# Designs tried in a protein design run: designed miniproteins, single chains, continued (4). Part 39

Each design is a single chain, and the fold is of that chain. pLDDT is the mean over its residues in the fold that is shown.

## One batch from the design tools (miniprotein)

Design m13416
Fold by ESMFold2-Fast:
Structure m13416 (fold): chain A 54 residues (1-54)
Amino acid sequence: GPLTEEQIESLARSVAEGGGGPEEVRAALEHAGQGSEENIERASRIAEEIKRKE
């Protein structure tokens, strides 16, 4: 089924903590079979916000 908001946030946080950015978020979602544009946009935005806050 589709990822929950919590799952998307967890994925984005894990990628950001590992030093990844939007490209790594996209790759992770595609590998999980959840590479919809909506999921990628949401997760990428969260990862960017985490990095901006340091």
Scores: mean pLDDT 75

Design m13417
Fold by ESMFold2-Fast:
Structure m13417 (fold): chain A 103 residues (1-103)
Amino acid sequence: MTPNEVVIEIAKHILRGIANPEEVSSIHIPPEKVEEFRELFDKALELAGALLGQVSPEEQREILRENGFSEELIERLLEVAERLRDEPGSVRAREVLELLENE
């Protein structure tokens, strides 16, 4: 798995936690894995925030491009973020995960 793929998988894990805290709470991540990927966690948190539309549309596009997302997927993610901007983070995380898992 490339470092970029690891960042995306950690970001998806964060989104699952936001969408369904009870389901994610049973997933065990060994402490040694967390320490090993410490630097990737910061990038994954930034990506998760961008995926949820917590940054400007311009910043969201830049972060998603840096993580290898297609222009078509980026525009769909921006549409979801704008449509759901006033919705709880759990609702936004669920919609984003559905979009990512169907591509």
Scores: mean pLDDT 73

Design m13418
Fold by ESMFold2-Fast:
Structure m13418 (fold): chain A 70 residues (1-70)
Amino acid sequence: MSKSEILREAGKKAGLPEEVVEKMEKLAKEVGVSNAVNDMLEEYEDDPEMRAKIAKAAHEAFKKIAEQKK
């Protein structure tokens, strides 16, 4: 699985809306997972519930990416 695909699955698991998951995956393909997550967190800085879900998705994705290499 690509890193952007891992982020998409993590986003779905975290309960993000489909449109937000798709936007985050698209950004990850263009700028990488870390930059995509930062951009999404900045876009939703005034929405603590959405930020919490994005942060959970990011944490899950980064954990899975790190575990792939041991």
Scores: mean pLDDT 80

Design m13419
Fold by ESMFold2-Fast:
Structure m13419 (fold): chain A 74 residues (1-74)
Amino acid sequence: EEAEKYLEKGKELFDKGNYLEAIRWYRKAIELDPKNAEAYYNMGLAAKKLGATVEAERYFKKAIELDPNLEKAK
């Protein structure tokens, strides 16, 4: 799955502390699968690491809208 590949690439970059580049790959995953809640959630985590709190909250809200089960894990 193309979106899954890009999501995994983003996670690799996140683990290395390359949060800006991780966001770029998460965005590519969303371009292929606009309803990918996990990609939005991970983009929120990366934005939070960069101190972009408002953007992080926006991405988390979008993730929860797409997958309500994520409300259990803010």
Scores: mean pLDDT 81

Design m13420
Fold by ESMFold2-Fast:
Structure m13420 (fold): chain A 83 residues (1-83)
Amino acid sequence: SMSEELRREIEEARRLLEEGREKGKVDPTEGALLAAEAAGRARQIYERAKKAGDTETAEEAKRLYEEALRVLRENIEREIEEL
């Protein structure tokens, strides 16, 4: 179903975000790029879930999006510190 497809995409975006967290410890630029991609994917999943009326998946994607933005911010702050 579309909900199962969206949930698989959420899992993939979460894995990407976790990779961004780990790699960002050594390379903040790479961490920021991975977090930004995860945020973009989460936003697309949110819009698709919202359109489909899948409220639970939409809320999960929204939380992932917010978390990805936090990771992005943390990596940008580390990158600035390395200047």
Scores: mean pLDDT 88

Design m13421
Fold by ESMFold2-Fast:
Structure m13421 (fold): chain A 102 residues (1-102)
Amino acid sequence: MQQHAQQLIQQSQDVLSQDPNNADAWAMLGMAYYQLGDYQQSRDYGLRALSLDPNNAAAWAVLGLVYYQQGDYDSARRYAQRALSLNPNSILARDLLRQIDS
């Protein structure tokens, strides 16, 4: 949804202006750009988040969504499972895994 993506971008940029190494904010930018259909930018931001924190569950989930969009369901499943192992409460990872298993 366009308005939700724009809100995530604004919130993430506000966080990054204070802390440019905040992995959650980079993962949030990845999600926002995924929602806008910019999958390359989404991937770049997700990878940036993982470079700062390899245990960032949101970044694993965002990269899983990018793999899903590209038709790589095996990679999407593995990334979603990794996100859930790091954060069992990840709605994003649970929804992605449910879509793959459908």
Scores: mean pLDDT 86

Design m13422
Fold by ESMFold2-Fast:
Structure m13422 (fold): chain A 66 residues (1-66)
Amino acid sequence: EEKEKEEKAKIFREKLLKLIAEEKPLSRTREDIEKGLETLIEIAEEAKMEEMKKEYEESLKALKEK
């Protein structure tokens, strides 16, 4: 239920953060962070974690607002 979804989301988040770091080892630019957040939004949507998706969307919006 909620606990399982949260645990699954944490695993996905950690895996994606590692992939992002490995893809861009020389530079972790704002663009890399934006792409990471977009991917996390997709995963949160697939997992039907509306609150997590909203948080990631707000983080992405704040990042784009400088």
Scores: mean pLDDT 65

Design m13423
Fold by ESMFold2-Fast:
Structure m13423 (fold): chain A 73 residues (1-73)
Amino acid sequence: SVMEAVEELHRAGEEARRVILDPTASRQQIDDAIERVGRAARRAVLALGGSEEEAERAGKTVRTHYQQRAAAT
């Protein structure tokens, strides 16, 4: 459902923020958290009736955002 996709996106984003701010987190844990939020963004766009191209764009945009946040931390 749309609500389940949006809730997963919210949870994945919260987890990515937590992992990025955790000084004990490994690079792999950070990368995995970023990949999860990217997949969740893609799923949310598809659940809202977006195209495959829009979903790919959303996933890339979200991954780039969190990669920049991780690099700045």
Scores: mean pLDDT 88

Design m13424
Fold by ESMFold2-Fast:
Structure m13424 (fold): chain A 90 residues (1-90)
Amino acid sequence: SNEELVEKIVELLEKALEATERGDFEKALELVKKATELAKKLKSLTEEQFNKIGEQLNKLAEAATEKGDKKVAEEVKKLADIVVQIANDS
């Protein structure tokens, strides 16, 4: 379901944040890429779902920037663009 996809995306982003904070940038990037693939399967987003994903993306983008992980920051931006597009089409 769309709700299960949103929950899984949030979980992956929370795990990516933990990995980024530990300096495990390879694991963080893998997790964000998995979240991106799930986001491509989303058909629509409610305002609440959009805000939940957006909050996690903002936290991860800040952490990646602070840690100097350009690859994670770039992947987060790509995922954010996809999420915004789905929300606009919802």
Scores: mean pLDDT 87

Design m13425
Fold by ESMFold2-Fast:
Structure m13425 (fold): chain A 56 residues (1-56)
Amino acid sequence: SEEEVIKTLKEKFNLSDESAEKLVEFAKKKGKSNEEIKNISEEELMELLKEMAKEE
């Protein structure tokens, strides 16, 4: 199911394999389920990307 979530994010937001995988892993660390990540909005995606950049 994680592979399906990664595929969905890649297709929906034109993310690379690496970016989608890192995003899914980060979102799970923040307590999001696979179902929540699969249905993530563009706004929520941008917020997660900002948080990931902050944890560099």
Scores: mean pLDDT 77

Design m13426
Fold by ESMFold2-Fast:
Structure m13426 (fold): chain A 70 residues (1-70)
Amino acid sequence: SVALTEEERELLERYLELAEKLEPEVVERAEQEAIEAQRAEAEAAAPSRENTRALHLKTLELAIELLEKE
């Protein structure tokens, strides 16, 4: 299991708060859009724990942004 940083925990908590009040299908769509947006970056990045963490943070940030638009 990957240990969560304080920043990751705060973003995850915000994401979960938004996700709980929206339809599951809306949440799933936002997650997929965020993942797709970061896919090229993920493919270009050298495999490392730091790069994986950075991509997870960016994906969470985008998912939150997409959910906030709802």
Scores: mean pLDDT 73

Design m13427
Fold by ESMFold2-Fast:
Structure m13427 (fold): chain A 77 residues (1-77)
Amino acid sequence: RQKYVDQALEYVEKAGVLAVLLGEPALPDIVAAAKHLKEGDLESAIELLERALEKTTDPRVRELLEKALEYLKKAQE
Protein backbone atom coordinates (compact mmCIF):
# COMPACT_ATOMS: atom_id res chain seq x y z
CA ARG A 1 0.00 0.00 0.00
CA GLN A 2 2.61 2.61 1.07
CA LYS A 3 4.80 1.64 -1.94
CA TYR A 4 1.95 2.64 -4.31
CA VAL A 5 1.31 5.90 -2.38
CA ASP A 6 5.03 6.79 -2.63
CA GLN A 7 5.00 6.09 -6.40
CA ALA A 8 1.86 8.21 -6.84
CA LEU A 9 3.42 11.09 -4.87
CA GLU A 10 6.53 11.01 -7.13
CA TYR A 11 4.31 11.33 -10.23
CA VAL A 12 2.18 14.12 -8.64
CA GLU A 13 5.37 16.06 -7.72
CA LYS A 14 6.77 15.64 -11.28
CA ALA A 15 3.41 16.80 -12.69
CA GLY A 16 3.49 19.80 -10.32
CA VAL A 17 6.98 20.87 -11.43
CA LEU A 18 6.01 20.60 -15.12
CA ALA A 19 2.68 22.39 -14.44
CA VAL A 20 4.58 25.35 -12.88
CA LEU A 21 6.87 25.58 -15.94
CA LEU A 22 3.91 25.42 -18.38
CA GLY A 23 1.46 27.63 -16.44
CA GLU A 24 -1.09 24.77 -16.26
CA PRO A 25 -4.56 25.73 -14.89
CA ALA A 26 -4.55 22.38 -13.02
CA LEU A 27 -1.63 23.46 -10.76
CA PRO A 28 -3.72 24.37 -7.63
CA ASP A 29 -5.45 20.96 -7.71
CA ILE A 30 -2.09 19.15 -8.23
CA VAL A 31 -0.56 21.01 -5.22
CA ALA A 32 -3.63 20.23 -3.06
CA ALA A 33 -3.49 16.54 -4.10
CA ALA A 34 0.19 16.29 -3.06
CA LYS A 35 -0.68 17.80 0.37
CA HIS A 36 -3.54 15.31 0.90
CA LEU A 37 -1.28 12.38 -0.12
CA LYS A 38 1.33 13.45 2.47
CA GLU A 39 -1.49 13.58 5.07
CA GLY A 40 -2.67 10.04 4.09
CA ASP A 41 -6.01 11.23 2.67
CA LEU A 42 -6.15 9.10 -0.49
CA GLU A 43 -9.85 9.78 -1.20
CA SER A 44 -9.40 13.59 -1.34
CA ALA A 45 -6.17 13.19 -3.34
CA ILE A 46 -7.94 11.03 -5.97
CA GLU A 47 -10.81 13.56 -6.28
CA LEU A 48 -8.31 16.43 -6.69
CA LEU A 49 -6.26 14.53 -9.30
CA GLU A 50 -9.41 13.66 -11.31
CA ARG A 51 -10.33 17.39 -11.18
CA ALA A 52 -6.77 18.28 -12.28
CA LEU A 53 -7.06 15.93 -15.28
CA GLU A 54 -10.23 17.79 -16.41
CA LYS A 55 -8.29 21.11 -16.37
CA THR A 56 -4.99 19.77 -17.81
CA THR A 57 -4.05 20.97 -21.31
CA ASP A 58 -0.51 19.52 -21.75
CA PRO A 59 -0.36 15.77 -22.61
CA ARG A 60 2.86 15.23 -20.56
CA VAL A 61 1.22 16.58 -17.37
CA ARG A 62 -1.89 14.46 -18.18
CA GLU A 63 0.22 11.27 -18.50
CA LEU A 64 1.95 11.92 -15.13
CA LEU A 65 -1.43 12.53 -13.41
CA GLU A 66 -2.91 9.37 -14.99
CA LYS A 67 0.06 7.35 -13.64
CA ALA A 68 -0.47 8.86 -10.17
CA LEU A 69 -4.18 7.90 -10.22
CA GLU A 70 -3.30 4.34 -11.37
CA TYR A 71 -1.01 3.86 -8.35
CA LEU A 72 -3.52 5.44 -5.90
CA LYS A 73 -6.30 3.12 -7.10
CA LYS A 74 -3.93 0.16 -6.50
CA ALA A 75 -3.20 1.55 -3.00
CA GLN A 76 -6.96 1.44 -2.19
CA GLU A 77 -7.16 -2.31 -3.04
Scores: mean pLDDT 83

Design m13428
Fold by ESMFold2-Fast:
Structure m13428 (fold): chain A 66 residues (1-66)
Amino acid sequence: SREEARAELGRIVNEAQAKLDAATTKEEIDQVKAEFEKRLSTLPEEYRDEAEQALAGIDLLAEQKL
């Protein structure tokens, strides 16, 4: 369901936050962003809006780390 997809996307964002908190270099931050962009791209197209929102959240967290 869309609610279950949103909950899973929330977990993905939390996992990205933890990895970004552990990252110490721009290269590590870029690797985390690439990893999660790839993971989100594997979701069905019907959840594209939710995936884009999650990716935007991860990008914002990465910018705050830089």
Scores: mean pLDDT 78

Design m13429
Fold by ESMFold2-Fast:
Order: C-alpha cells, then structure tokens, then sequence
Structure m13429 (fold): chain A 93 residues (1-93)
C-alpha cells in the first residue's frame, strides 16, 4: 500500500483550496463594483503565484529535490493566500 507522505497530502489540499479561492474571485469579478475590480485582480494574481509555488515545491519534494520543510512552507503560504482571498470575496459581495 502506497500513501502520499503527509506533507505531500497537505500541499495537494492547499493547492485545491487555492483553486477554489481563484474560482470564487473569478465569480466575484463578474458582479463586483468597478472600483473593487483592481483589488480582486491583484488578489487573484497573489493566489495564483502561491499555488504555482506550492505545485513546484510538491513536484520537487516528490522528485527528492526539496525538503519536507520547504513543501510545508509553500503549502502554508498557499493556504494563507486562499483564506485572505475568500475573506476579500465575502467583504466585496
């Protein structure tokens, strides 16, 4: 039986949470006032960058090229970015 290491599982979950936040931001951009649009677009950019960093850290970890600590840090940043984005979506909608 082969299981993903806990760090890899956590990174995968953070990437999924970030992806949900990006979908929520995209929906918010359809209905938000024009003055809020640049703020939502900047937040979407930050979440996308955090997801990309977490994906790269997970890839490197699974290839034996990165430490468990590096993937944990990248996953935590992606999760924090997703949480902040969802707070912004709730504030604007």
Amino acid sequence: MRRLPPEAQRAWEAILEGSVALIALAVALLTAPEEERPRLEEEARRVAEAIAAAEEALRAYLAGEASAEEVREAAERAREAAEEALRLVREVL
Scores: mean pLDDT 84

Design m13430
Fold by ESMFold2-Fast:
Structure m13430 (fold): chain A 93 residues (1-93)
Amino acid sequence: DIIEKDKKASEELKEQVKEFLKVFEELFKTGELSEEMVYLLESALKEFLKLAEKENAELIKALVLKKLGELYEKLGEYEKAKKLYEEADKLLK
């Protein structure tokens, strides 16, 4: 579990990200996302990105960037998704 391997992340951030990802996975499996669901998921992911940057939690930051990329890919925003995946890969190297 990549979240548990992040030694710089607070336990609060780890728990919040885990809980959010369960919701993300369930909504993602439904196939169709409303504009409101997209907005809420994007807003949450951007907030987690900011929190991970504040804590220097590089593994959680990479995971959040990857999930944001998956969201944009599902929306057909392939170039935006590609840039997010590339940023995540740089953090894992």
Scores: mean pLDDT 84

Design m13431
Fold by ESMFold2-Fast:
Structure m13431 (fold): chain A 139 residues (1-139)
Amino acid sequence: SSGEELFRALVEEAERLGKALAVVVIGEDGEVKVYYMKRYEELKRNNPAVAAAAEQALNLAIESAQIYIEEGISIPPTGGTVTVRSPESGEEVTFAVVLAEVVLDGKRYVLIILGLDPSALPELLEALEEVIERFEREQ
């Protein structure tokens, strides 16, 4: 499916960049595809409190994207930071989040990349835009 092809392309681009913790593709049917990068698995072993915060930040981004899909609100390529308190330690952690909408074969998809470092925002946004441009060129 177009959603599976988008998901694979997003995983490959995020792996190439090496700065992502997780990637997500959300379809208009409510299907959510999530991939946690090797960097997230290493984080979970070395600092489980920060990994728990990362999972919380990703879940907040997914929930926001789902609301926008349900309400029919357009999502241009957007980068920002999300600060959450770890449910394990109460430690405050700030993550980079980029998200954008793409329409393929008349179906709406939202793409999300979560990064550990806010300084990676420009590179994460560029990676997201490269995936979208690739698929838009094939329409």
Scores: mean pLDDT 86

Design m13432
Fold by ESMFold2-Fast:
Structure m13432 (fold): chain A 63 residues (1-63)
Amino acid sequence: ASEEEREAARERVLRSLLEMGVPREVAEEKAERIAAGLDRTPAELRDQSIDDALRILGPTLTA
């Protein structure tokens, strides 16, 4: 993924996790990991991959 795509994904994930009540340190770690994973994900599936990660991680990290 491009640097712009990774940064946009990182910001999107970070914002979503913070809105769900995840602590900033944990949210930043997960956002970086998901953004790094985009390089291994086909461009067509990147948005879906982010949505799937948030659906799984959000409830787990806030419980």
Scores: mean pLDDT 73

Design m13433
Fold by ESMFold2-Fast:
Structure m13433 (fold): chain A 58 residues (1-58)
Amino acid sequence: APSSAEAGKALREAVEKGLTVDSPYKEAAEHAVRVHTELGASVATATDIGLVYYANKV
């Protein structure tokens, strides 16, 4: 499994570029970012929450 730092960097870059990273974790990360954005979080905040979700759910 990737380290939390590597996972976080990959997720952040993927979100910024429209999720072009081919990863089994991409769908889960996309879902986490989407849910938190819908709750009124900024893209930056939603990304950080997605990083936590990715680290704990994959």
Scores: mean pLDDT 54

Design m13434
Fold by ESMFold2-Fast:
Structure m13434 (fold): chain A 82 residues (1-82)
Amino acid sequence: KRKEISELSARVVGLELRVVGVLLDLELGEISAEEAARELAEIAERLEEIARKFEELGDEELAEYARRLAERARELAARLAA
């Protein structure tokens, strides 16, 4: 259980870094807003999966944290796709 939480937490950090990378690539003109929106939507889906796994493991705080990140990523994706 503890090792599983640690592994999932590391994945959340990796996805947070991916969000930053996508936004930097967009700012630098390396990717389009449409590509950024797509990548952010994928990140949000992965964060939702991780949130469900934290919930299954009984860690409601980490589940809520991951869900909030997923919601923010989805909001960014929606704005960029508009």
Scores: mean pLDDT 86

Design m13435
Fold by ESMFold2-Fast:
Structure m13435 (fold): chain A 86 residues (1-86)
Amino acid sequence: MIPGDELRAAAEEAAKAAAKALGASAATASASGEDEAVLAAKAETAEKGKAAAEEAGKALVDAGLASSYEAAGFADGVGVARVTSA
């Protein structure tokens, strides 16, 4: 097994969980009409998912197991949940 496979799998699962939570939050808002609560939940979940994916990517790069482009992939492809900076 390639060293870091567990870390990569954890990053992918975190990204999937974040995306799933965003979908669940949207469905809940549609049912309850609480747009503000949904937007807050989406932003928080997206931020947590992105941060977890970025940290996993950095850990892999620091360990010499992945390049910077793979770290970017965790943030943008695997761990991406849209967070707008003000």
Scores: mean pLDDT 53

Design m13436
Fold by ESMFold2-Fast:
Structure m13436 (fold): chain A 59 residues (1-59)
Amino acid sequence: SAAARKSVEAAEKALAEGDYAAGATAGHQGIRVAEEEGDEESKERGRELLEKARKGLGF
């Protein structure tokens, strides 16, 4: 979905800038929107980005 993709893109941008907290927030939002829209591809991408953000935060 367009909304899920927008959140995923926001997470990718935040991670590229080293903003792991913003990346985690956007990644989590992307997962939720993708789940509501049935967008499994964006949901999986959001999970990958959230994992990268969590590792950047030391989790």
Scores: mean pLDDT 83

Design m13437
Fold by ESMFold2-Fast:
Structure m13437 (fold): chain A 99 residues (1-99)
Amino acid sequence: SEVERELREAREEAERALELARLAKEDPRYGPELVEELRRLADHLTRLAELGGSEEQLREALRLLTRAATAAMDVGLVPEGVGEALRGVGGLFEALLRR
């Protein structure tokens, strides 16, 4: 399933973003790599939302987004444009789950 592929990619990207957030907290030189991983995560989550996964898949996607975004905000190296994209995707998933 394309939904399952996008969710798998999102899981991998969220885990990488969490790792990069920990590294960036100790060494700010990891900031750009963290930003790029967050951008990839936002893209795959947007595609997953467009595909219309199950409630369980959408909840997992929102949880992955929340974990990655929270870790990135703790580092403080995320550009506003990336932060806005992550918030937009989160709002989209929340709207889908309210149905």
Scores: mean pLDDT 81

Design m13438
Fold by ESMFold2-Fast:
Structure m13438 (fold): chain A 63 residues (1-63)
Amino acid sequence: SAEEARRFVEERAEHYEKLGLFDLAKRLRQVLPSVATVADARKVYLELTIEHGEEMVKKLKAG
């Protein structure tokens, strides 16, 4: 449901904020109006997390 998707997004955004990942938290919250289900929200969360991981690997290879 949309309520469950919103709760999932808020919980994951709070987790990002706890880790100092404020940009990721903001990006995750901004996608909320386009998600109707927890599955859609989870997909976005996973994609953002993978993108962050890839960016970290890219920085490690460049240094």
Scores: mean pLDDT 76

Design m13439
Fold by ESMFold2-Fast:
Structure m13439 (fold): chain A 60 residues (1-60)
Amino acid sequence: SSSLQQQIAQLNQRMAELNAQIAELLKSDNPEDRKRAVELAQELHDLSVQATALAEQLAS
């Protein structure tokens, strides 16, 4: 379905943005940036679980 595909596409875009932010933060020697990277990694994990559930729904 087009709506489900759009939701997956939007989640993939947000996950790509989070991955880019995490990668930049991990280049920093600043402890605050490293703590922020952990927070974003947790958000990324939550989005990946949601994306997997939607992908399974699309496959069924």
Scores: mean pLDDT 86

Design m13440
Fold by ESMFold2-Fast:
Structure m13440 (fold): chain A 70 residues (1-70)
Amino acid sequence: GPALEALRKAFEAARQGKVDEAIQYLVEAVRLGADPETVRAAARLGISRYLTPEQAEKVLAAVDEAIAAR
């Protein structure tokens, strides 16, 4: 579904070092009704593998903000 497609695009952006695009797709997945724990796991365990620690922290902060806004 659309939420899974957004998660797929987030991983693709992260693999290319496109941190802001990865954040946009993760936030979109949350807005499309993706399970919050799944999005957090994707960010912490998957997306972070392609990022620096500072970039990973930025991604996690954006995901937590998007989840809180639901």
Scores: mean pLDDT 85

Design m13441
Fold by ESMFold2-Fast:
Structure m13441 (fold): chain A 60 residues (1-60)
Amino acid sequence: VEKKIKESLERIKELIDKGEIELAEALIPKAIKYLESLGASKEEIEEFKKEVKEMIEKAK
């Protein structure tokens, strides 16, 4: 699961770096659902949400 969380974060970061912030934001709910389907804990999902929020806030 940890590797999949990292891959999801990298994908979102790539979109943000390209200026595709709206696409990155749209991907978040799908990424969360995907990670939950892989058995990610509530704590892992909360950490993922925090990291994504910080990346988007820094990009604005």
Scores: mean pLDDT 78

Design m13442
Fold by ESMFold2-Fast:
Structure m13442 (fold): chain A 66 residues (1-66)
Amino acid sequence: GSELERLLKELAEKGGVSPEEVRKALLSLLQAPEDAREIYVETLAKELGVEKEEVERAVRLLEESL
């Protein structure tokens, strides 16, 4: 949805990457084992220079869009 697209663009701008790269990273998080997901979320948040909660919200929106 447009809300997910806006968040992807915002995270991409903060991280200095493309929205497509953020989307691919989030899809990889969804494929991660449940016990490893938290570590991957923290790693991506640090890499993009954003808060963990923003990555978690993006993952949730992406999961809902699938």
Scores: mean pLDDT 81

Design m13444
Fold by ESMFold2-Fast:
Structure m13444 (fold): chain A 90 residues (1-90)
Amino acid sequence: DEVIKRIEELIKELDSLEELKDLKANEEVLKLAKEEKDLLVEKAEEIVKNFEGVFKKVKPKISELDEESLQALKDAKAVLELLLKELKKK
């Protein structure tokens, strides 16, 4: 499954970022992702493609990102982890 492999790669890259180590995912973002998990699964390819595009642009500038942008990356990682778990159930 190409989408699963792409999500796993994104999670590995995000997990390697020291800037995200002490951050916690936003509880409201996680709550919404859990409530909308079926919609996330339906839109998995679009979500992954869009995030890959954003991540390629911000990755070289990680040390220059503000706290809000770093939090957004941490939140995206948590949503990708939830999406991966749901996709592997099917």
Scores: mean pLDDT 83

Design m13445
Fold by ESMFold2-Fast:
Structure m13445 (fold): chain A 60 residues (1-60)
Amino acid sequence: SAADERRLARIEASARRVMESGDPVLLRVALHELQRLLPTLSGELRARLEALIAEIRARL
């Protein structure tokens, strides 16, 4: 839905700022929050969230 797309876009923007900070505490917090959101999304939106989770994992 458009609401889910807008929500994910805001989440992606927030996660990008956390990744830019390089703070491992913030990265771990973001990882846990994104993993909690994963079962609420499907299709392309879920794939985008999974890609974001992988990027955060790569930085830990």
Scores: mean pLDDT 85

Design m13446
Fold by ESMFold2-Fast:
Order: C-alpha cells, then sequence, then structure tokens
Structure m13446 (fold): chain A 85 residues (1-85)
C-alpha cells in the first residue's frame, strides 16, 4: 500500500540520519571538524525532511509525503558525494 511505502521511506530517512551522525563522530575523533560539522548539518536537515514527510502523512497526503521523502533522499546522497570530494 502507498501508506506502507511512505512509512518505509520515512523510516529509512531517520536511519540514514543516524548513520550520518556516526560518520560525523568518526571525523570529529580524527580532528576533521569541518567534515564533522557538514555531516551533522546534513543529518539535521534529513531529520527535518523526514519530520515534514511525517506531517504530510498525518494530513493524509501520502503521495506528496512519498515524493517529498524520495526527493530528500536523492538530495542527501548528492550532498554526501560533495562532502567526500
Amino acid sequence: SLRFEVEVEIALLYMEAGILRSIAERYRKKGDFEKAEQYEKLADSLIAEADRAMELVKQGKYEEALRHAREARDRFLKEVEEIEK
């Protein structure tokens, strides 16, 4: 069902934000505070996007929520690639 697909995509965004925070901690331990801050900001942004998608779900806007979550995920993957350059 569309609702289940949206819930899975939102759960993946929260999980991915957790992974980004773990990466930020690793960079901080290595003394790379610039990359650590970039990953923390990206994680915070991803959580905000997931929260927005969850709000759309509460409003019954499942198609909009799914589109929002997928767009957020595509954007985050490109941002990770840019940080690692």
Scores: mean pLDDT 89

Design m13447
Fold by ESMFold2-Fast:
Structure m13447 (fold): chain A 61 residues (1-61)
Amino acid sequence: MPSPEELLAAIREAAEAEGLSEAEIDALVRQVRDLWEAGASEDEILAAWLRLVDAARRRAA
């Protein structure tokens, strides 16, 4: 099973690469951790992350 820590690190790195601020990254990491602790599916977590990254990419154009 992939480590939650490993996935959170990957999310943080991707968000930094897309130009999200530290505050935005912190909020995203907290949201993902909350979803994980609540037993949310991997699909639900991935969808939330992808929406945020997509918005950041649009802004960075």
Scores: mean pLDDT 71

Design m13448
Fold by ESMFold2-Fast:
Structure m13448 (fold): chain A 70 residues (1-70)
Amino acid sequence: SEKEKQKQELLRLIGEILRIIGELFDLERKLEEAKKAGDEEEAKKIEEEIEELKKRREKLMEELRNLKIP
């Protein structure tokens, strides 16, 4: 049924979003360690990776909204 397919798609999107949130927490922790160590080069690389994951999260959040609001 269409409702069951929408439910499965919703759960899949939520799962992807949660995975990205977890990756962001790990990267933020690594960023703090890099800054504490004075590794500006590593810190910049981690900051760029964080920004890319934030963009991906925003895209998935929009897909999630589209499922809830036709």
Scores: mean pLDDT 83

Design m13449
Fold by ESMFold2-Fast:
Structure m13449 (fold): chain A 120 residues (1-120)
Amino acid sequence: SVSIVESGGGTVKEGGSVTLSGQFSGFDFSKATVQWWRQKPGKGEKWVASISADGSKTSYADSVAGRATISVDKAAKTAYLTLNDLRVEDTATYRIVATVLEGTKLSLHEGEGTELTVVA
């Protein structure tokens, strides 16, 4: 009943831009803190960006600072990550992790991811 479905990956040229999106269902998205994570080929998952549930706070990993924007459309139940000035090292599977505080318990919901390949 809960799902997060990411899209917007594919093959992009170095120096280009991409907007990744994630569609949410089955939980109260207005209370969700949204994070984007990525897993590069042969490496562990790394945090990329976060936005707080009220939208007042955004944060970015040093690897994407100054060239990434995280945003959410609460009415559409969609989260976005825009990456500019793409580099070959941005090649990764990008995944959303959403954290919701439900009463006294934090719940974590993870999407299946979208694959981005950046070519020279």
Scores: mean pLDDT 87

Design m13450
Fold by ESMFold2-Fast:
Structure m13450 (fold): chain A 72 residues (1-72)
Amino acid sequence: AKPPLSELEKKIEELIEKIKEAVKKGDYETALEYTKELVKLIAPDIEVSKEQLERILKQVVEEGEKQFEEHK
């Protein structure tokens, strides 16, 4: 079962931070694993290809900071 919205948002933010940290270290394998966990939280019933995981990773790095990090 999916967690409540507030708990889901918290986990999304934590995974985004871990993805950004892994990318900064050049650890793209770890970044992809965190991206995979992010997708499982959002759409657990949908299987995504490795190519789509890489696209999501790029979106998280480029846009996730603006969408999920509360930056005002």
Scores: mean pLDDT 69

Design m13451
Fold by ESMFold2-Fast:
Structure m13451 (fold): chain A 85 residues (1-85)
Amino acid sequence: SEEVLKEIRKLIAKGEFEKAYELAREHPDDPEVLLTAAEAFALKGEYDKAIELFKRAIEVGDEETRKRAEQAILTVKSIKEIREK
C-alpha cells in the first residue's frame, strides 16, 4: 500500500500519467491509493482522471473517505471550469 502510493506519486511527478493511472486501477479497492492518486492528478491538472479516481474512492471507501472525495470532486470541477475558460 505505502510502496504503491510512493510509486504513483513518483510517476505523476515525472509526467507518466498513464502508468500512474494504470497502477492506481490495479488497486481499485484501496481507498488510500485512489485518494492519493486522484489528489496528485488534480495537482498536475489531470482533472478528468482525478475525478474518476475520486468517484471510485467514494464507491469503496468509508464515510470519511466518501466525504473527502466528494468535497475534492467539487473543488476539482470548480478549478477545471475556471482554468478551461
Scores: mean pLDDT 82

